# Designed miniproteins, single chains, continued (5), part 48

Each design is a single chain, and the fold is of that chain. pLDDT is the mean over its residues in the fold that is shown.

## One batch from the design tools (miniprotein)

Design m17639
Fold by ESMFold2-Fast:
Structure m17639 (fold): chain A 109 residues (1-109)
Amino acid sequence: EIEEFLKELADMAIKVAKKNPDDEKAAQRAVTAAGFYLSLKEWKKANEAALIAANSPKMSAETRRQVLDVAEALAPYDPEGARKILEVLSQDPDPEVAARAREALEKLK
C-alpha cells in the first residue's frame, strides 16, 4: 500500500538529513517526514525527524516555523519530545520563531 512506500521515503529523508546536517533541502525533507509521521500517529518518529530538522544550522526561518507547528501538535502525545524541539527553537535567531517556542514551552506546564 502507498503508506509503506511513503514510510520508506520518510525514513530515507530522516537518514539523509542526519548524515547531511549542513544540507537545507535535506532538513526540509526531514520536516516533511515529521508531518507525515504525525499524521500516522507515530509520535516518536515524528519527534526524531523534527528534532533533526530543528538542529540543522542551515535551516531557514520558514522551515523552523514548520518544525514549531510539528512540536505544538506533538505536545499532547509526547510532551517531553516536544519540549526538546521547543528548547532548540527558543534559541533561534529569528525573534518570531524564538518567541513562539518560548510561549509553547510555557503552555506545556
Scores: mean pLDDT 81

Design m17640
Fold by ESMFold2-Fast:
Parts: sequence; structure tokens; C-alpha cells
Structure m17640 (fold): chain A 111 residues (1-111)
Amino acid sequence: DRKLKIRALVLVVTAAALRLIGLALDKLLEDKEKGEEVLEKVNKLLVEMIKELEEMIEKEEPIEKLIEYVKEKLLELAEELEELDPELAEEARELAETLEERVEKALEILK
């Protein structure tokens, strides 16, 4: 059960990271200066989030704590991006708000 839930969470987090990086790259093509700042903020937060998530998994933290941590980091990213790219900030918020549902759906596929 826990192993499958972690696999589902990792899949959802990976998909979210790819989406956010993709949107940041689109911004870079539209506005180089703002896009560079957006991409730097997205990359820094995602790298920190993934590293901490890996450490929490190794420490066998409860899945609920892992999900809450990812939500907190996505909301932190949304706050940092609000003035630079409101659309990307909203995407980060929606990913945070729907994270549990996305993990549940991914878990259904992995069963």
C-alpha cells in the first residue's frame, strides 16, 4: 500500500514539475528577462522540493506528510510567481489544490 502510494505521489510530482518547467520555458520564449527569473524560481523550488521529498521518503514519513509538504511548496511557488507570471502562479495553486485527487487517480492506475 505505502509503496504504491509513494509511486503515485512521485508520478504526480514528476508530471507537475514537467508542466511547470514547460510553462516557464514558454515564458522565456515570450519575455527573456521575466522568463529567466521565472525559470530560476521554478527550478530552485522544484529542486529543493524533490530533494526534501526524497529525504522524507527515506525516513519513512507518513504519506499524508509527504502530500502536505508538496502542497506547501507548490503554494510557496505560486506566491513567489504571483507578480512575475500570474497564470503560472494559478497553475501552481491548482496543482496544490488538486494534488490529493491526482495521487488517488494515479494510485488507481498503478493497482
Scores: mean pLDDT 87

Design m17641
Fold by ESMFold2-Fast:
Parts: structure tokens; sequence; C-alpha cells
Structure m17641 (fold): chain A 76 residues (1-76)
């Protein structure tokens, strides 16, 4: 159902933002959220590169990809 799909997308975004909240300020988190909502992966990458280590960025990307794969599988 469309409501369940929207809720799943929001949970993915919330999970990523929760991980980022350990490393980023509230202002930086707001910028990342804005970029995610816009689908602007390049801007997200720029913010993360400026504020996170390589290992922390890999962790965030791994979480995002894991949730994206689950979401895609649910749509099949």
Amino acid sequence: REAAEAAAEQEVIDAVLAVLSKYLSPEQLAAVKEAIDAGDGERVGEILKANLSDEQRKEVLSVALSHAERYNAALE
C-alpha cells in the first residue's frame, strides 16, 4: 500500500539521519536532510566528505544502501 511504502521511505531517511546526528551538528543535519529530500546525492556526498572520515562515510553509505536494497526488494 502507498502509505506503507511512504512510511518505509521515511524510516530509511530517519535511520540515516540518526546515524549522522552522532557526527554532524543540527545545522549540518538540516542541510543533509534537505539534500536527501531533493534526491541530491552529490550535495549529500559533499557535506559528508567535509565533515566525516572515510570510514564514517562508508558506514553511512552502507546503511543507506542496505535500506535501499530492502525497499527495492519490497517493490518487486
Scores: mean pLDDT 70

Design m17642
Fold by ESMFold2-Fast:
Structure m17642 (fold): chain A 84 residues (1-84)
Amino acid sequence: MAELEVLSDATATDPVAAGAGPNGDGEVSVAVLGADGDVGYGVLRAKDGRAVVAAEVTELTATSVTVRVTFEDGSTATATVPVV
């Protein structure tokens, strides 16, 4: 199975909402909205560089966002992106 790696942490103060999706570069952009109204972005990539076709946020906490990624072959992987 493909493994995910975190290329950049998201930045948000007191996260209130998050979304994730493919960014067209073979990576996943993760957007986190803070209670201050600022949006921070994290980035995920497949360790083997395979194409991502879908992503969804499965969990948001005060310090992390968990994302499920779907690859072109229909396989899935999950990763937790730190929110700093």
Scores: mean pLDDT 79

Design m17643
Fold by ESMFold2-Fast:
Structure m17643 (fold): chain A 93 residues (1-93)
Amino acid sequence: SSEARRAAQELLERAQELLHYLDVEAPRLSVTSQSEEVGLKLGEDLIRRAEELERRTQELRERFSDLPESAKQQLEELTQQVRDKVETLVYGK
């Protein structure tokens, strides 16, 4: 449906924005953090954003049975990449 396609597109764009932030901005902020409090707040924000993306991806898949297979695959791959990057940045794996 057009609704499913629009929702998938919006979520894909959000996932791509978060991945860009994690690749470019988050490592810089982590390295230049002048306080433990700022670092902790950044970590909490990144975890929250990753969890929200995962929740929205699950809701989209459950709500729209006609969601294109390519979109499902891209969302799963991007969500996994976000989780992996957040874990590395927050927990130093």
Scores: mean pLDDT 76

Design m17644
Fold by ESMFold2-Fast:
Structure m17644 (fold): chain A 75 residues (1-75)
Amino acid sequence: SEIEELRKSLSLDELGRIAVNVDNPEVLEELAKKYGVPVSVIREIGLIERDRLSQLLKQAVDNAIAENKKRVALK
């Protein structure tokens, strides 16, 4: 699956950035262009990772995700 292949190739930071931007179509389009996949694939990856993050840390993860939208991706 294209979704599974891309998820395995991305770092946790990249997956996190996708997860925080699932409801932002402009950012999803830029990420889709960056990774060479349809926007639907990026959105599905983001939803999967958002669910995973939610299961692990709940309120703390949501707060971190919201703040990440204002920060540049770290190396």
Scores: mean pLDDT 74

Design m17645
Fold by ESMFold2-Fast:
Structure m17645 (fold): chain A 70 residues (1-70)
Amino acid sequence: MLAERQRLMQELGRHAAKAFESLPPESQQRVADLVLNTQLKMDAAKTLKEVEQIVRETLEQIDALEKELS
């Protein structure tokens, strides 16, 4: 479980970093807040399935922000 959680966190980090490179400063703060909230949800999650769901939803929200602002 720990190794899988770390992998999902790294994937989230890469996605967030890419978004920061493409988004204006005001939108970067929205991505930062989203990542922080996701980390808190992951810390509260009891199963790997819950962690996967949380990360998937966050990645979709980041992708939606990039699409709206491109």
Scores: mean pLDDT 77

Design m17646
Fold by ESMFold2-Fast:
Structure m17646 (fold): chain A 77 residues (1-77)
Amino acid sequence: NALEEFERELDELVSKYIEKINKAKNKQEIDDIITEFGKEVSELIRKYKDLPEPNKLIGLVLRAIGDVLDAAFKKLK
């Protein structure tokens, strides 16, 4: 199931980037981590561009972005 594979890879990216954010030492490192997260998410979307359920893919991406940004905002405050 391509959607389940996409969700698994996206969940792995989210976990990886939240861990990186939590270990970041300053604002510049967080900015760099967020930039790299955006690049990897864009690459993952391109890999799964032919997925037959685009509305579900969009929902998963928005949730992933929300989780990573929440971690970043908590770390920046």
Scores: mean pLDDT 85

Design m17647
Fold by ESMFold2-Fast:
Structure m17647 (fold): chain A 100 residues (1-100)
Amino acid sequence: KEELLKRIEKALEELRKKLEEAAKKNGGRLSLEEIEKVIDEVLASIPDENLEEQSAVAGAGLRLIALALQKKEEGNGLVTLEEAEKVLEEYEKELKEELS
């Protein structure tokens, strides 16, 4: 479990860094399309046999997509980096509680 948790944390940190990079190019905000692209890029970087890391990134990605869809309904369509980081923080906390 300790080794698995470290691998999951590393995968989520990579997702966070890619989101930060994309947001910096776009004035601190992310569209649904940019979020989907970052998730796809991070998932592609994880070996197919690493199902736990794939699952963790996919789960975080679904939460980020849900937030982006909500922002689209509100007429903004843009997620701030701070909002995205908050989603990842809450998801990582839930995973740590589940794996402890």
Scores: mean pLDDT 82

Design m17648
Fold by ESMFold2-Fast:
Structure m17648 (fold): chain A 61 residues (1-61)
Amino acid sequence: PKRLPTEEQIQQFFDGLVDSLRTFRPDLSDEEVRARARAMLLSYFRDDPETVALIERVFAA
């Protein structure tokens, strides 16, 4: 669906990306994994500015 994700869904998607990156890139630090996961989230939703704003709010809290 093209409906905006909830704040909880954004957090769950981010956590899934972190877990995947840790599994396939164990060489990266926790900080690097989280930075890459955030970049992947922003890239995935780049064409949806409202979802980008939600992602920024989730990680600004």
Scores: mean pLDDT 76

Design m17649
Fold by ESMFold2-Fast:
Structure m17649 (fold): chain A 94 residues (1-94)
Amino acid sequence: SAAERELARLTAEALELASEFLSKTDDEEVKQRVQEVASLLYEATDPAASREERLALARRALEIAQELKEKYPDDEILARLEEIARRVVELLEE
């Protein structure tokens, strides 16, 4: 579907952004949190998982992304990861 293509596109962007962020930071705690967001968003696109399971994963990714954005409000990559996580949640709530 168009929604599944958009989910795949958004999660691919999240993985690329996470990779870019990890190359620019030395904070291991922040690196692990960013990796968790990307991993959860990737799992939220698993067609074998139920909508409920996918939505729970996406909501957890959004929570972590929001915490990261609050801690680092001027970081454009973290702001974009939060936007992606929010959009993934919206697409799964349709």
Scores: mean pLDDT 87

Design m17650
Fold by ESMFold2-Fast:
Structure m17650 (fold): chain A 75 residues (1-75)
Amino acid sequence: GPAFGLALAVSKLLKRGITSATPEEIAEILGVSVEEAQRLLDYAVEKGYLRKEGDRYVIVDPGGIFQDALDEINA
């Protein structure tokens, strides 16, 4: 589901000291289409986990992403 993929991408970015990403960068990390990455990013913005700044998405609530992913795998 959306939260698990997002948690994986965000975890990889944060391990590298990266706090923002483009849809293309998320697509590359997850091995999905840019359109699919865009859907994940739209979900994350709606939830308040990411904030759109220009063409980039800034990680603002990584804890919320990881909690949502845990809830998803327990559903």
Scores: mean pLDDT 85

Design m17651
Fold by ESMFold2-Fast:
Structure m17651 (fold): chain A 71 residues (1-71)
Amino acid sequence: MKVTVRLSNGEEVEVEAEPDMTIGEVLAKAGVDPRTKGALLRRDGQLIPLEASTTLAEAGVRDGDVLYVAG
């Protein structure tokens, strides 16, 4: 599946990912250090913080979703 990582500077990086990959692994593939930066998922009008150790499937991330880099 494809997930877009939106960087703090407004750039977007499309990442090919699998449901069993962690949020941290997806951030690392986008060139973001998951030890210093977090991710937010927009769900039902709210921004939900995601833990680096959580998988895409556990977080409910789907194909075409955008992860917003924070920190």
Scores: mean pLDDT 83

Design m17652
Fold by ESMFold2-Fast:
Structure m17652 (fold): chain A 110 residues (1-110)
Amino acid sequence: SEALEEEIVEAFRRLMERHPELVPRLLEVLGALVEALEARDYARALEYFGQLGRLLGEAATGLSEEERERLRDLMVHLGGLLNQAVAGDEAAHEALLRLFRRLRELAEAL
């Protein structure tokens, strides 16, 4: 999953570069996701993940069909990890937390 994690980070970097106007909103949602996961408040994490999906949907209008399909696949993968974390999978929880921390740091650097 390291290769998939790098693909997710790179997809978000490209999206943020194409849509700098969405970066403040992405940073807010990613920060809220990290805080919810650190608190193990999975109800809040699910709400913020839904908000993230809506923001990415807004950004996806400028993407090619192949890029949109891949972004949907990556979001499905992240949703699967979140469902596993909700079910008590510690490896899924730690992977998701590490990934969203990386995405938040990426947004902060822009």
Scores: mean pLDDT 85

Design m17653
Fold by ESMFold2-Fast:
Structure m17653 (fold): chain A 81 residues (1-81)
Amino acid sequence: SAAARQEALQRIDRMYQRLSELIRNAKTLLDVDIVEAFARMWRWIALKEYADDADIQAYIRQKYEEIEELIRKKREEILAS
């Protein structure tokens, strides 16, 4: 239903916000590696849960790509310090 779809998107947004905060607060490369492992597991599970909804899958992939970019930038920041 439209309500279930909206709830799914909000759930994905909440996970994205949590992961983004964990990445921004990471102080070591190990901290970043732990968050990356958690993000990969979340992506795998979420894509399995929404295997029948192409739009939700596309949204998950988009949010995950944004997380990968945050991880890349955070690693660069830590290595430059």
Scores: mean pLDDT 90

Design m17654
Fold by ESMFold2-Fast:
Structure m17654 (fold): chain A 61 residues (1-61)
Amino acid sequence: MEEERQKALEELMKLSKVTYDELVRRLADYLGLPTEDQARAILGDPEAFERFLKKLEEEAK
């Protein structure tokens, strides 16, 4: 599961042509996190990443 999530994240970066660092900065700014390290922890956590995707899907409804 974790390996699949990591691959999905890399695929998203390739499709959007966005670097990992840019994605981390965007997430930190969007969530109002005090450090980029916290955003990296969220992106590296499959559960937190899944929760974030679910929130985006809910907003799309």
Scores: mean pLDDT 63

Design m17655
Fold by ESMFold2-Fast:
Structure m17655 (fold): chain A 84 residues (1-84)
Amino acid sequence: PLSVEELLAEGLKAAEEAKKLYKEAEKLLKDPEKAIEAVGKKVAAIGAAVEAGLLARRLKELGHEEAAAELAAAANEAGFNVKV
């Protein structure tokens, strides 16, 4: 099992990846020829955000409320609603 620090680090990495992929998708949507690529990046961003949300809930279940809240805030900043 991962430590609290490892769970938080993995979740924050996933939240940052979601934010990056979502921004890339928005840039690609400005090019009509890139619409399919943009959709692919949005799907990948959703996947990364889901991972961050699951890790935030795991941290909360383990009693680490502050770490869970920090990770949920990072995921929400990426444009994805995460509840913990």
Scores: mean pLDDT 78

Design m17656
Fold by ESMFold2-Fast:
Structure m17656 (fold): chain A 89 residues (1-89)
Amino acid sequence: PSEEELDREILVAFAEILIALTKKYSPESPEVQAALEHLERAVEALEKGDYDTAIEHLREASRHLAPIDPDGAAMAESLAKAVEELKKR
């Protein structure tokens, strides 16, 4: 695989880890539901190479995670920045 393809696969893996961590919270929480939906859409966008859509969904996930999991929110924002750097290549 290309370096870009490998880096994209690594970012997908980190997003999937964040999804797994977020699923530990209450499924009745609207914030958890919204964060999970955006994280899953970010994974789909990354797999398609749609970096702009992935960045937007990762930032939306970060906003929804901020009141319940500040560390998860920071991780989502860091992933969005990593996707921005990948896009610049």
Scores: mean pLDDT 84

Design m17657
Fold by ESMFold2-Fast:
Structure m17657 (fold): chain A 55 residues (1-55)
Amino acid sequence: SNITAERIYEAMLQLGLDPLNDADVERFLSTFLPELDEAQRAELKAEIKRLALER
């Protein structure tokens, strides 16, 4: 339900990254959203994984 997580999920797939791979998600977030703190990053990673598992 998080629009930002949906956009990141789609962008990761376009770049050939795996939304179920923690290292790929962290690499994406550190590269494009370096301003996120650890709590924001953890919440967003959880939502991205949820989206990947529902598809």
Scores: mean pLDDT 82

Design m17658
Fold by ESMFold2-Fast:
Structure m17658 (fold): chain A 75 residues (1-75)
Amino acid sequence: SSAERAEVARLIVEAWEAIRRGDMAAYEQTVARLRALTLSPEARAFADDGLKGLEEMIKAQEQLGRPVNFVLTNS
């Protein structure tokens, strides 16, 4: 339903803001809340897509924090 998608979107945004501020405990709590929701198959697929995006963001941030040749090549 529209209400289920809105709730999922709200939690995904909340989890994203937690990643942005480096609050991994808040991120984990928000993901647990999202996983605990009783959702239609359509809303669950939307939630799973959002969780994949968040996981990729965490990996990208961890990679960015590491010394890489790209930085040395550009300056």
Scores: mean pLDDT 75

Design m17659
Fold by ESMFold2-Fast:
Structure m17659 (fold): chain A 110 residues (1-110)
Amino acid sequence: APLPASAAEAITVTTPGRVLPDEASAALGRALELIARLVERGLYIPPFRLAPSMSEAEIEQITADVLAATLALQPGATEEELELLREAVEEFARAARIANGAIEVHGLAG
């Protein structure tokens, strides 16, 4: 796939017809900053989706799957990069829950 121009173009946020609450916007902003830093380091971000109704266990499973996919595709990924990616997924999950919306990452490379 061609490299996207920005992280925002590869990420879809769906809300139930309302503006994002400030707390959800802040969490989304932190997630996007973390993703941008990882993409600048040359890390490919695998696709994933988070829904507002997901349990903590479901979010942890998606996080584990994303990290496992990243490591399988990029064996040279550092523990620091995997930790930043974990934090980004957790912030996306927080934003989705607060906004009562879904977040989908379509896969992203720098």
Scores: mean pLDDT 78

Design m17660
Fold by ESMFold2-Fast:
Structure m17660 (fold): chain A 95 residues (1-95)
Amino acid sequence: SLSDGASLDVKAGADLLRSRGLDEEADRLVEETAGKRFTEANEIVINTLAKALGISKLEAALLVGEAAGPYAQEIVDSGRSPIEVLRELGVPTVR
């Protein structure tokens, strides 16, 4: 269902925030997305990640989206800027 996509993005976003020691932001993300529709939940995830990590909404969308999703763990493990890791992996970033 459309809600399944939102749940995946929420989990990916929360896990990424927790890996950075941002447990409060991760808990808030899960709470604010509870009961929301897919499009609303995704917007909350993108906005929360952009603000918490100090990156653009586009970068946040790429980080949890299909194009960047496979690289999320590598970005987390590296402790580096998401933009730098995504650029090194040839994933489009920043406009």
Scores: mean pLDDT 65

Design m17661
Fold by ESMFold2-Fast:
Structure m17661 (fold): chain A 75 residues (1-75)
Amino acid sequence: SSQLGQEITKELQERAKKLIEQGKGDSELLALVAEIYEKYGLDDLAELARRVAAAPSREEQEALIREAAERRAAE
């Protein structure tokens, strides 16, 4: 695993834990994910997190995640 991937995962886990302890919901957690990805220059993943947060249905959220996973696996 890349060192960058480990740093991103650790920061996400630590900050997500704080948000959960503060009683924040899924929208705030997805905003955190987008913020962390932008911080590390992963703009495409940050934009995906924002689109998932804005999606009107669970089916649309799952479709966006699957499409992104397929695109990542192809690259």
Scores: mean pLDDT 73

Design m17662
Fold by ESMFold2-Fast:
Structure m17662 (fold): chain A 96 residues (1-96)
Amino acid sequence: MAMEEQARRAAEEVRELGRQALADTKATKTRESAFAGVGRLMSAVRRAHDLGPYVGRRAGEVAREAIRQIAAEMSKVDPATAAAVTETMETTLAML
């Protein structure tokens, strides 16, 4: 029960950060903006993992979806950045 509430709160934090990061990426279309957003999402997932594997996994699922959307937006203008964002996501989430 407590773990489910922590997972929900962590997922909500990551979802909001993902929404902001996606909006920034859509507005700017820059490599710097995309990686700044991904970095914030990964930091939030790491904090969620500190609360427990279940909490981290739930936060990671939300972050993965947000990062895929960021990569999709970047693929329209910078396919190399889209690929790098996806590789960074898979590498970081695999270590957690």
Scores: mean pLDDT 84

Design m17663
Fold by ESMFold2-Fast:
Structure m17663 (fold): chain A 101 residues (1-101)
Amino acid sequence: MSELEKARQFLQSILSDPENSVMFGLPSPARFPEWRAVVPNPVDLLTIYDKIESGEIKTLEEFLELVRQMIDNYKKAFSKDSEEYKVAEKLEAEVERFEAS
């Protein structure tokens, strides 16, 4: 399996989990100005998907860097009590397990 195919399979597993739907697209317009103040480089799961399909992401490392950036952005922008923060923590653990395998 190529590294990009491995990235695509992992991304499909993330996209198949309905709990991750909070990361399907950028935060709502009502929250966007506050979120934007702490997140200068916004990224979401659908944008990552598009970047893989367009060929902008060329390696597994580039893919994982964007996923980690997205996780970090959500953890910085949202409170620890939010669904968005909890989903980010869960996804961070999933990334760690994927890298260990």
Scores: mean pLDDT 77

Design m17664
Fold by ESMFold2-Fast:
Structure m17664 (fold): chain A 72 residues (1-72)
Amino acid sequence: DPSEEMLKELERLAKEKDVPGFLKLLALAQEEGLLKVLSGDSETDPDNPEKGYVRAVVETHGERHEFELEVK
């Protein structure tokens, strides 16, 4: 299931605290219709792309999933 695989990759990137990778994959998943983004907040450092804060709430198959990453 592409939506389930996308959720697993988002969870992996969140666990690894890959802020730019997470944001890129989240945008792609939403664009492809694999999940619905219900809310999202992000603050990134333009001089240090690896640093930032992301909170996202997504929905797939009627279930909601929350992600939060912070790299200082």
Scores: mean pLDDT 80

Design m17665
Fold by ESMFold2-Fast:
Structure m17665 (fold): chain A 80 residues (1-80)
Amino acid sequence: SAARQQKFEELFEKAEEHLGKGVEALRAGNVEEGERHFREAERLMEEMAKIGSPEQVQEALRRLREKYGEAIEAAVRAVE
């Protein structure tokens, strides 16, 4: 339905926002804040999995990994 598609898009946008904020928090040395943002992004991705088709979910997760995967890995390494 159109309502489910809109909700999926809203969840995706919020997940992206939290991944970006998580990376910036880690870069600033705010480990606890970064962990909270990544935990919220995970929760949002789980909500997407409940309402999206398998193909939509797989594509969304692929795009998030392509956009943020390297940045997350680099930020995590910087706080170790």
Scores: mean pLDDT 86

Design m17666
Fold by ESMFold2-Fast:
Structure m17666 (fold): chain A 69 residues (1-69)
Amino acid sequence: GKEGGELAAKGGELGGVKEDAKGGREAAQNNSGTAAAVAGYEAAKHSKTEEGKKLGEEGMRKGQEEANA
């Protein structure tokens, strides 16, 4: 959950979605792959920038990998 959550947080920050960035940070702190995947999905969905969307998608994918590890 750490790497996925950090990517989701960056996606939320770059996408201008503060609550999704917070969710990503919390997922990283709790090392929850499932929470990181959800945060990444939300950041990708709500992001207003392509960069934020891409990082949200990467966070979702990484969070899924970490949840299945």
Scores: mean pLDDT 83

Design m17667
Fold by ESMFold2-Fast:
Structure m17667 (fold): chain A 66 residues (1-66)
Amino acid sequence: MSPETQKKTAKVAADQLLKKGKDKVKEGARNARKNAELNKKVGDEDTAQVNEATAEELEKKYEEAS
């Protein structure tokens, strides 16, 4: 998956979670970080990168909403 595709997918996921509330964005970011680390450990770098991009977009949305 390209970095552009990862970022677009992450933004869509972040926007959907933000509609459910700020606390859901924070929870989503934590879960995405955990999933990224898990997938890095098992060698699924593509899935790890997607989850890392998702976590970054969610963290950014949470900071902007603060």
Scores: mean pLDDT 75

Design m17668
Fold by ESMFold2-Fast:
Structure m17668 (fold): chain A 94 residues (1-94)
Amino acid sequence: SEAEEKKKKVEELYKEALAQLEAAKTVDEGIEILEAFVEQLLSIVELSPELLEEIRRGLENAVAAARANPEAARLYLMTALHEITQKIIEHIES
């Protein structure tokens, strides 16, 4: 099914982004990985304006938190990666 194919692509992107984020050497590199991940997701799934705004806000908040607390940056970015992925999967399943 189209929904199952989209879910598989999202899960593959998630695994790739997670591995890249674990290997990231700097906060800026981690931010670039998360931003690229979100842009790739938006190329696969069409979101409602409300969900798009929610995803963009989540991204902006994670970036701000990572820059404000570099020692915890990986945790903030990984948390955002998980939360964004979950919301997109739930949207595809709806």
Scores: mean pLDDT 88

Design m17669
Fold by ESMFold2-Fast:
Structure m17669 (fold): chain A 69 residues (1-69)
Amino acid sequence: SAEEQALQKEYRQRLLQLIGRTLREMGDVWQDLLQGRITREEADARLAAIAADYRAQLAALDREYQARL
């Protein structure tokens, strides 16, 4: 239906925004590491935190989408 298509489009847009933000945040960490602004250990910790946040936000988005179907 048109309503289901609209929900799918909204989900896809929000998912792409989440992915884009996550990739930019990861890129910033790699840039800081390569420029010697942070240690390898700090970079590993930041990347792990970004990955955990991504997983949590993806799970929340999936729950929201399932509740609206």
Scores: mean pLDDT 88

Design m17670
Fold by ESMFold2-Fast:
Order: sequence, then C-alpha cells, then structure tokens
Structure m17670 (fold): chain A 76 residues (1-76)
Amino acid sequence: SAAKRQEALRELVETGKLAKKLLEEGKISEEQASQMVLAAVKAKAPYLDPEVVKELEEKARKGDLEGAIEIAEKAL
C-alpha cells in the first residue's frame, strides 16, 4: 500500500531525526544511534522497496544519520 509506505518513510525520518538529536545532546553513543535507526528500518522493511531498505541500512551502519534521513525523505 502506498499509504503504508509513506507512513513507514515518515516514521523513519522522525526516528532518524530523534537519533541525531539524542546523539548531538550526548544522550546516546554513535553505535546506539545507528542501532536505533537499523531497528526502525527492520520494523518498516515489509512496507519498503528492497533497494531503499539496503541504502538505509548502509547509511545507518556508517553512522550517516543525515544520509539515512535524506534517503527516506526522497522516497516519500
């Protein structure tokens, strides 16, 4: 469903922004921020295109939170 895909992508953007904010505030480590985004990607994977999932996972593993947010926003 296009609606479920858009909801999943919106929630990934919000999760990425929250992880970035918590990291910038020193409340979590870079590894914790990465794992937070990876967990969200895995939860939303059934609603997303496999290539988008792969790119999101690659960015999250590298700690590129901004890159993960941009991929999710462009896929909306």
Scores: mean pLDDT 87

Design m17671
Fold by ESMFold2-Fast:
Structure m17671 (fold): chain A 79 residues (1-79)
Amino acid sequence: MTVAGAEITDESGEVYKGKAASIGDKTLAGALDPRTGRFRVYYADGALKEVGEVKEVKVYDSGDLSKPVGTAKVTVTSS
């Protein structure tokens, strides 16, 4: 598993600073939402392998992975 810095852009175009990790062939990313003070988690198929790669992910903040609350894009940054 590789952990990297990430910029996470939600469906409204807001950008959050977070981290992303490749776990097998999947992307797991997280960032703090400054509006709610809660940590958001993002999942996507396909691993992030290189700085500058972008993945579209589903946003989950209710603990129920069956109902995404939105979408976001994750871009790997150099840490």
Scores: mean pLDDT 64

Design m17672
Fold by ESMFold2-Fast:
Structure m17672 (fold): chain A 88 residues (1-88)
Amino acid sequence: MDAAAIAAEKEKALAEARREGDWTERQERLYALLERLAAAPSPVERARIAAEALREGAVEPETVRRLAEAYEKAGEEEAAEILRRALE
């Protein structure tokens, strides 16, 4: 997952919250997480942020699993391993 994909996911989360007319604490936390991910300079740093968010309950395990699969497909083995360890 690159910066553009993270930015797209952030816009999707904002559009969903606006559509529902409800900006919950969960949506706030998700938005803050996506901003941190977009600002991270490398896949390894993004993986560390996502692993931390998973431990805090700020992101679903399925989302982290899909991110690990995306990093594996991109050849980012270290980033994928960080996420797989967080899911165990």
Scores: mean pLDDT 71

Design m17673
Fold by ESMFold2-Fast:
Structure m17673 (fold): chain A 74 residues (1-74)
Amino acid sequence: FPKLSDEEIEELFKKVDTDGDGTVSFADLAKALRELGVPTDSDFGAELVKADKDRSGTLDFEEFKELVERLQAK
C-alpha cells in the first residue's frame, strides 16, 4: 500500500468527489483506491464499514482520511 501525504489524500478525495458535495460513495472510493493499486478485499470492506460512522453509504473527507490511514497501517 503506497504511503500518501495529507495533500495527496486531499487531492485524491477531490478527484473522486466530482460533484463537490464533500462526500464520496463507496463505489467511487473503491475505483479511486484501485487506481492506486489498493486491493478491495474483505479487509477493505470491513474498514469501509468502520469509516462510515453515519451509515449513509458515503464518506466525508475526515472519514476518507481515516480509512486511508488505516489501510496504510497494514
Scores: mean pLDDT 70

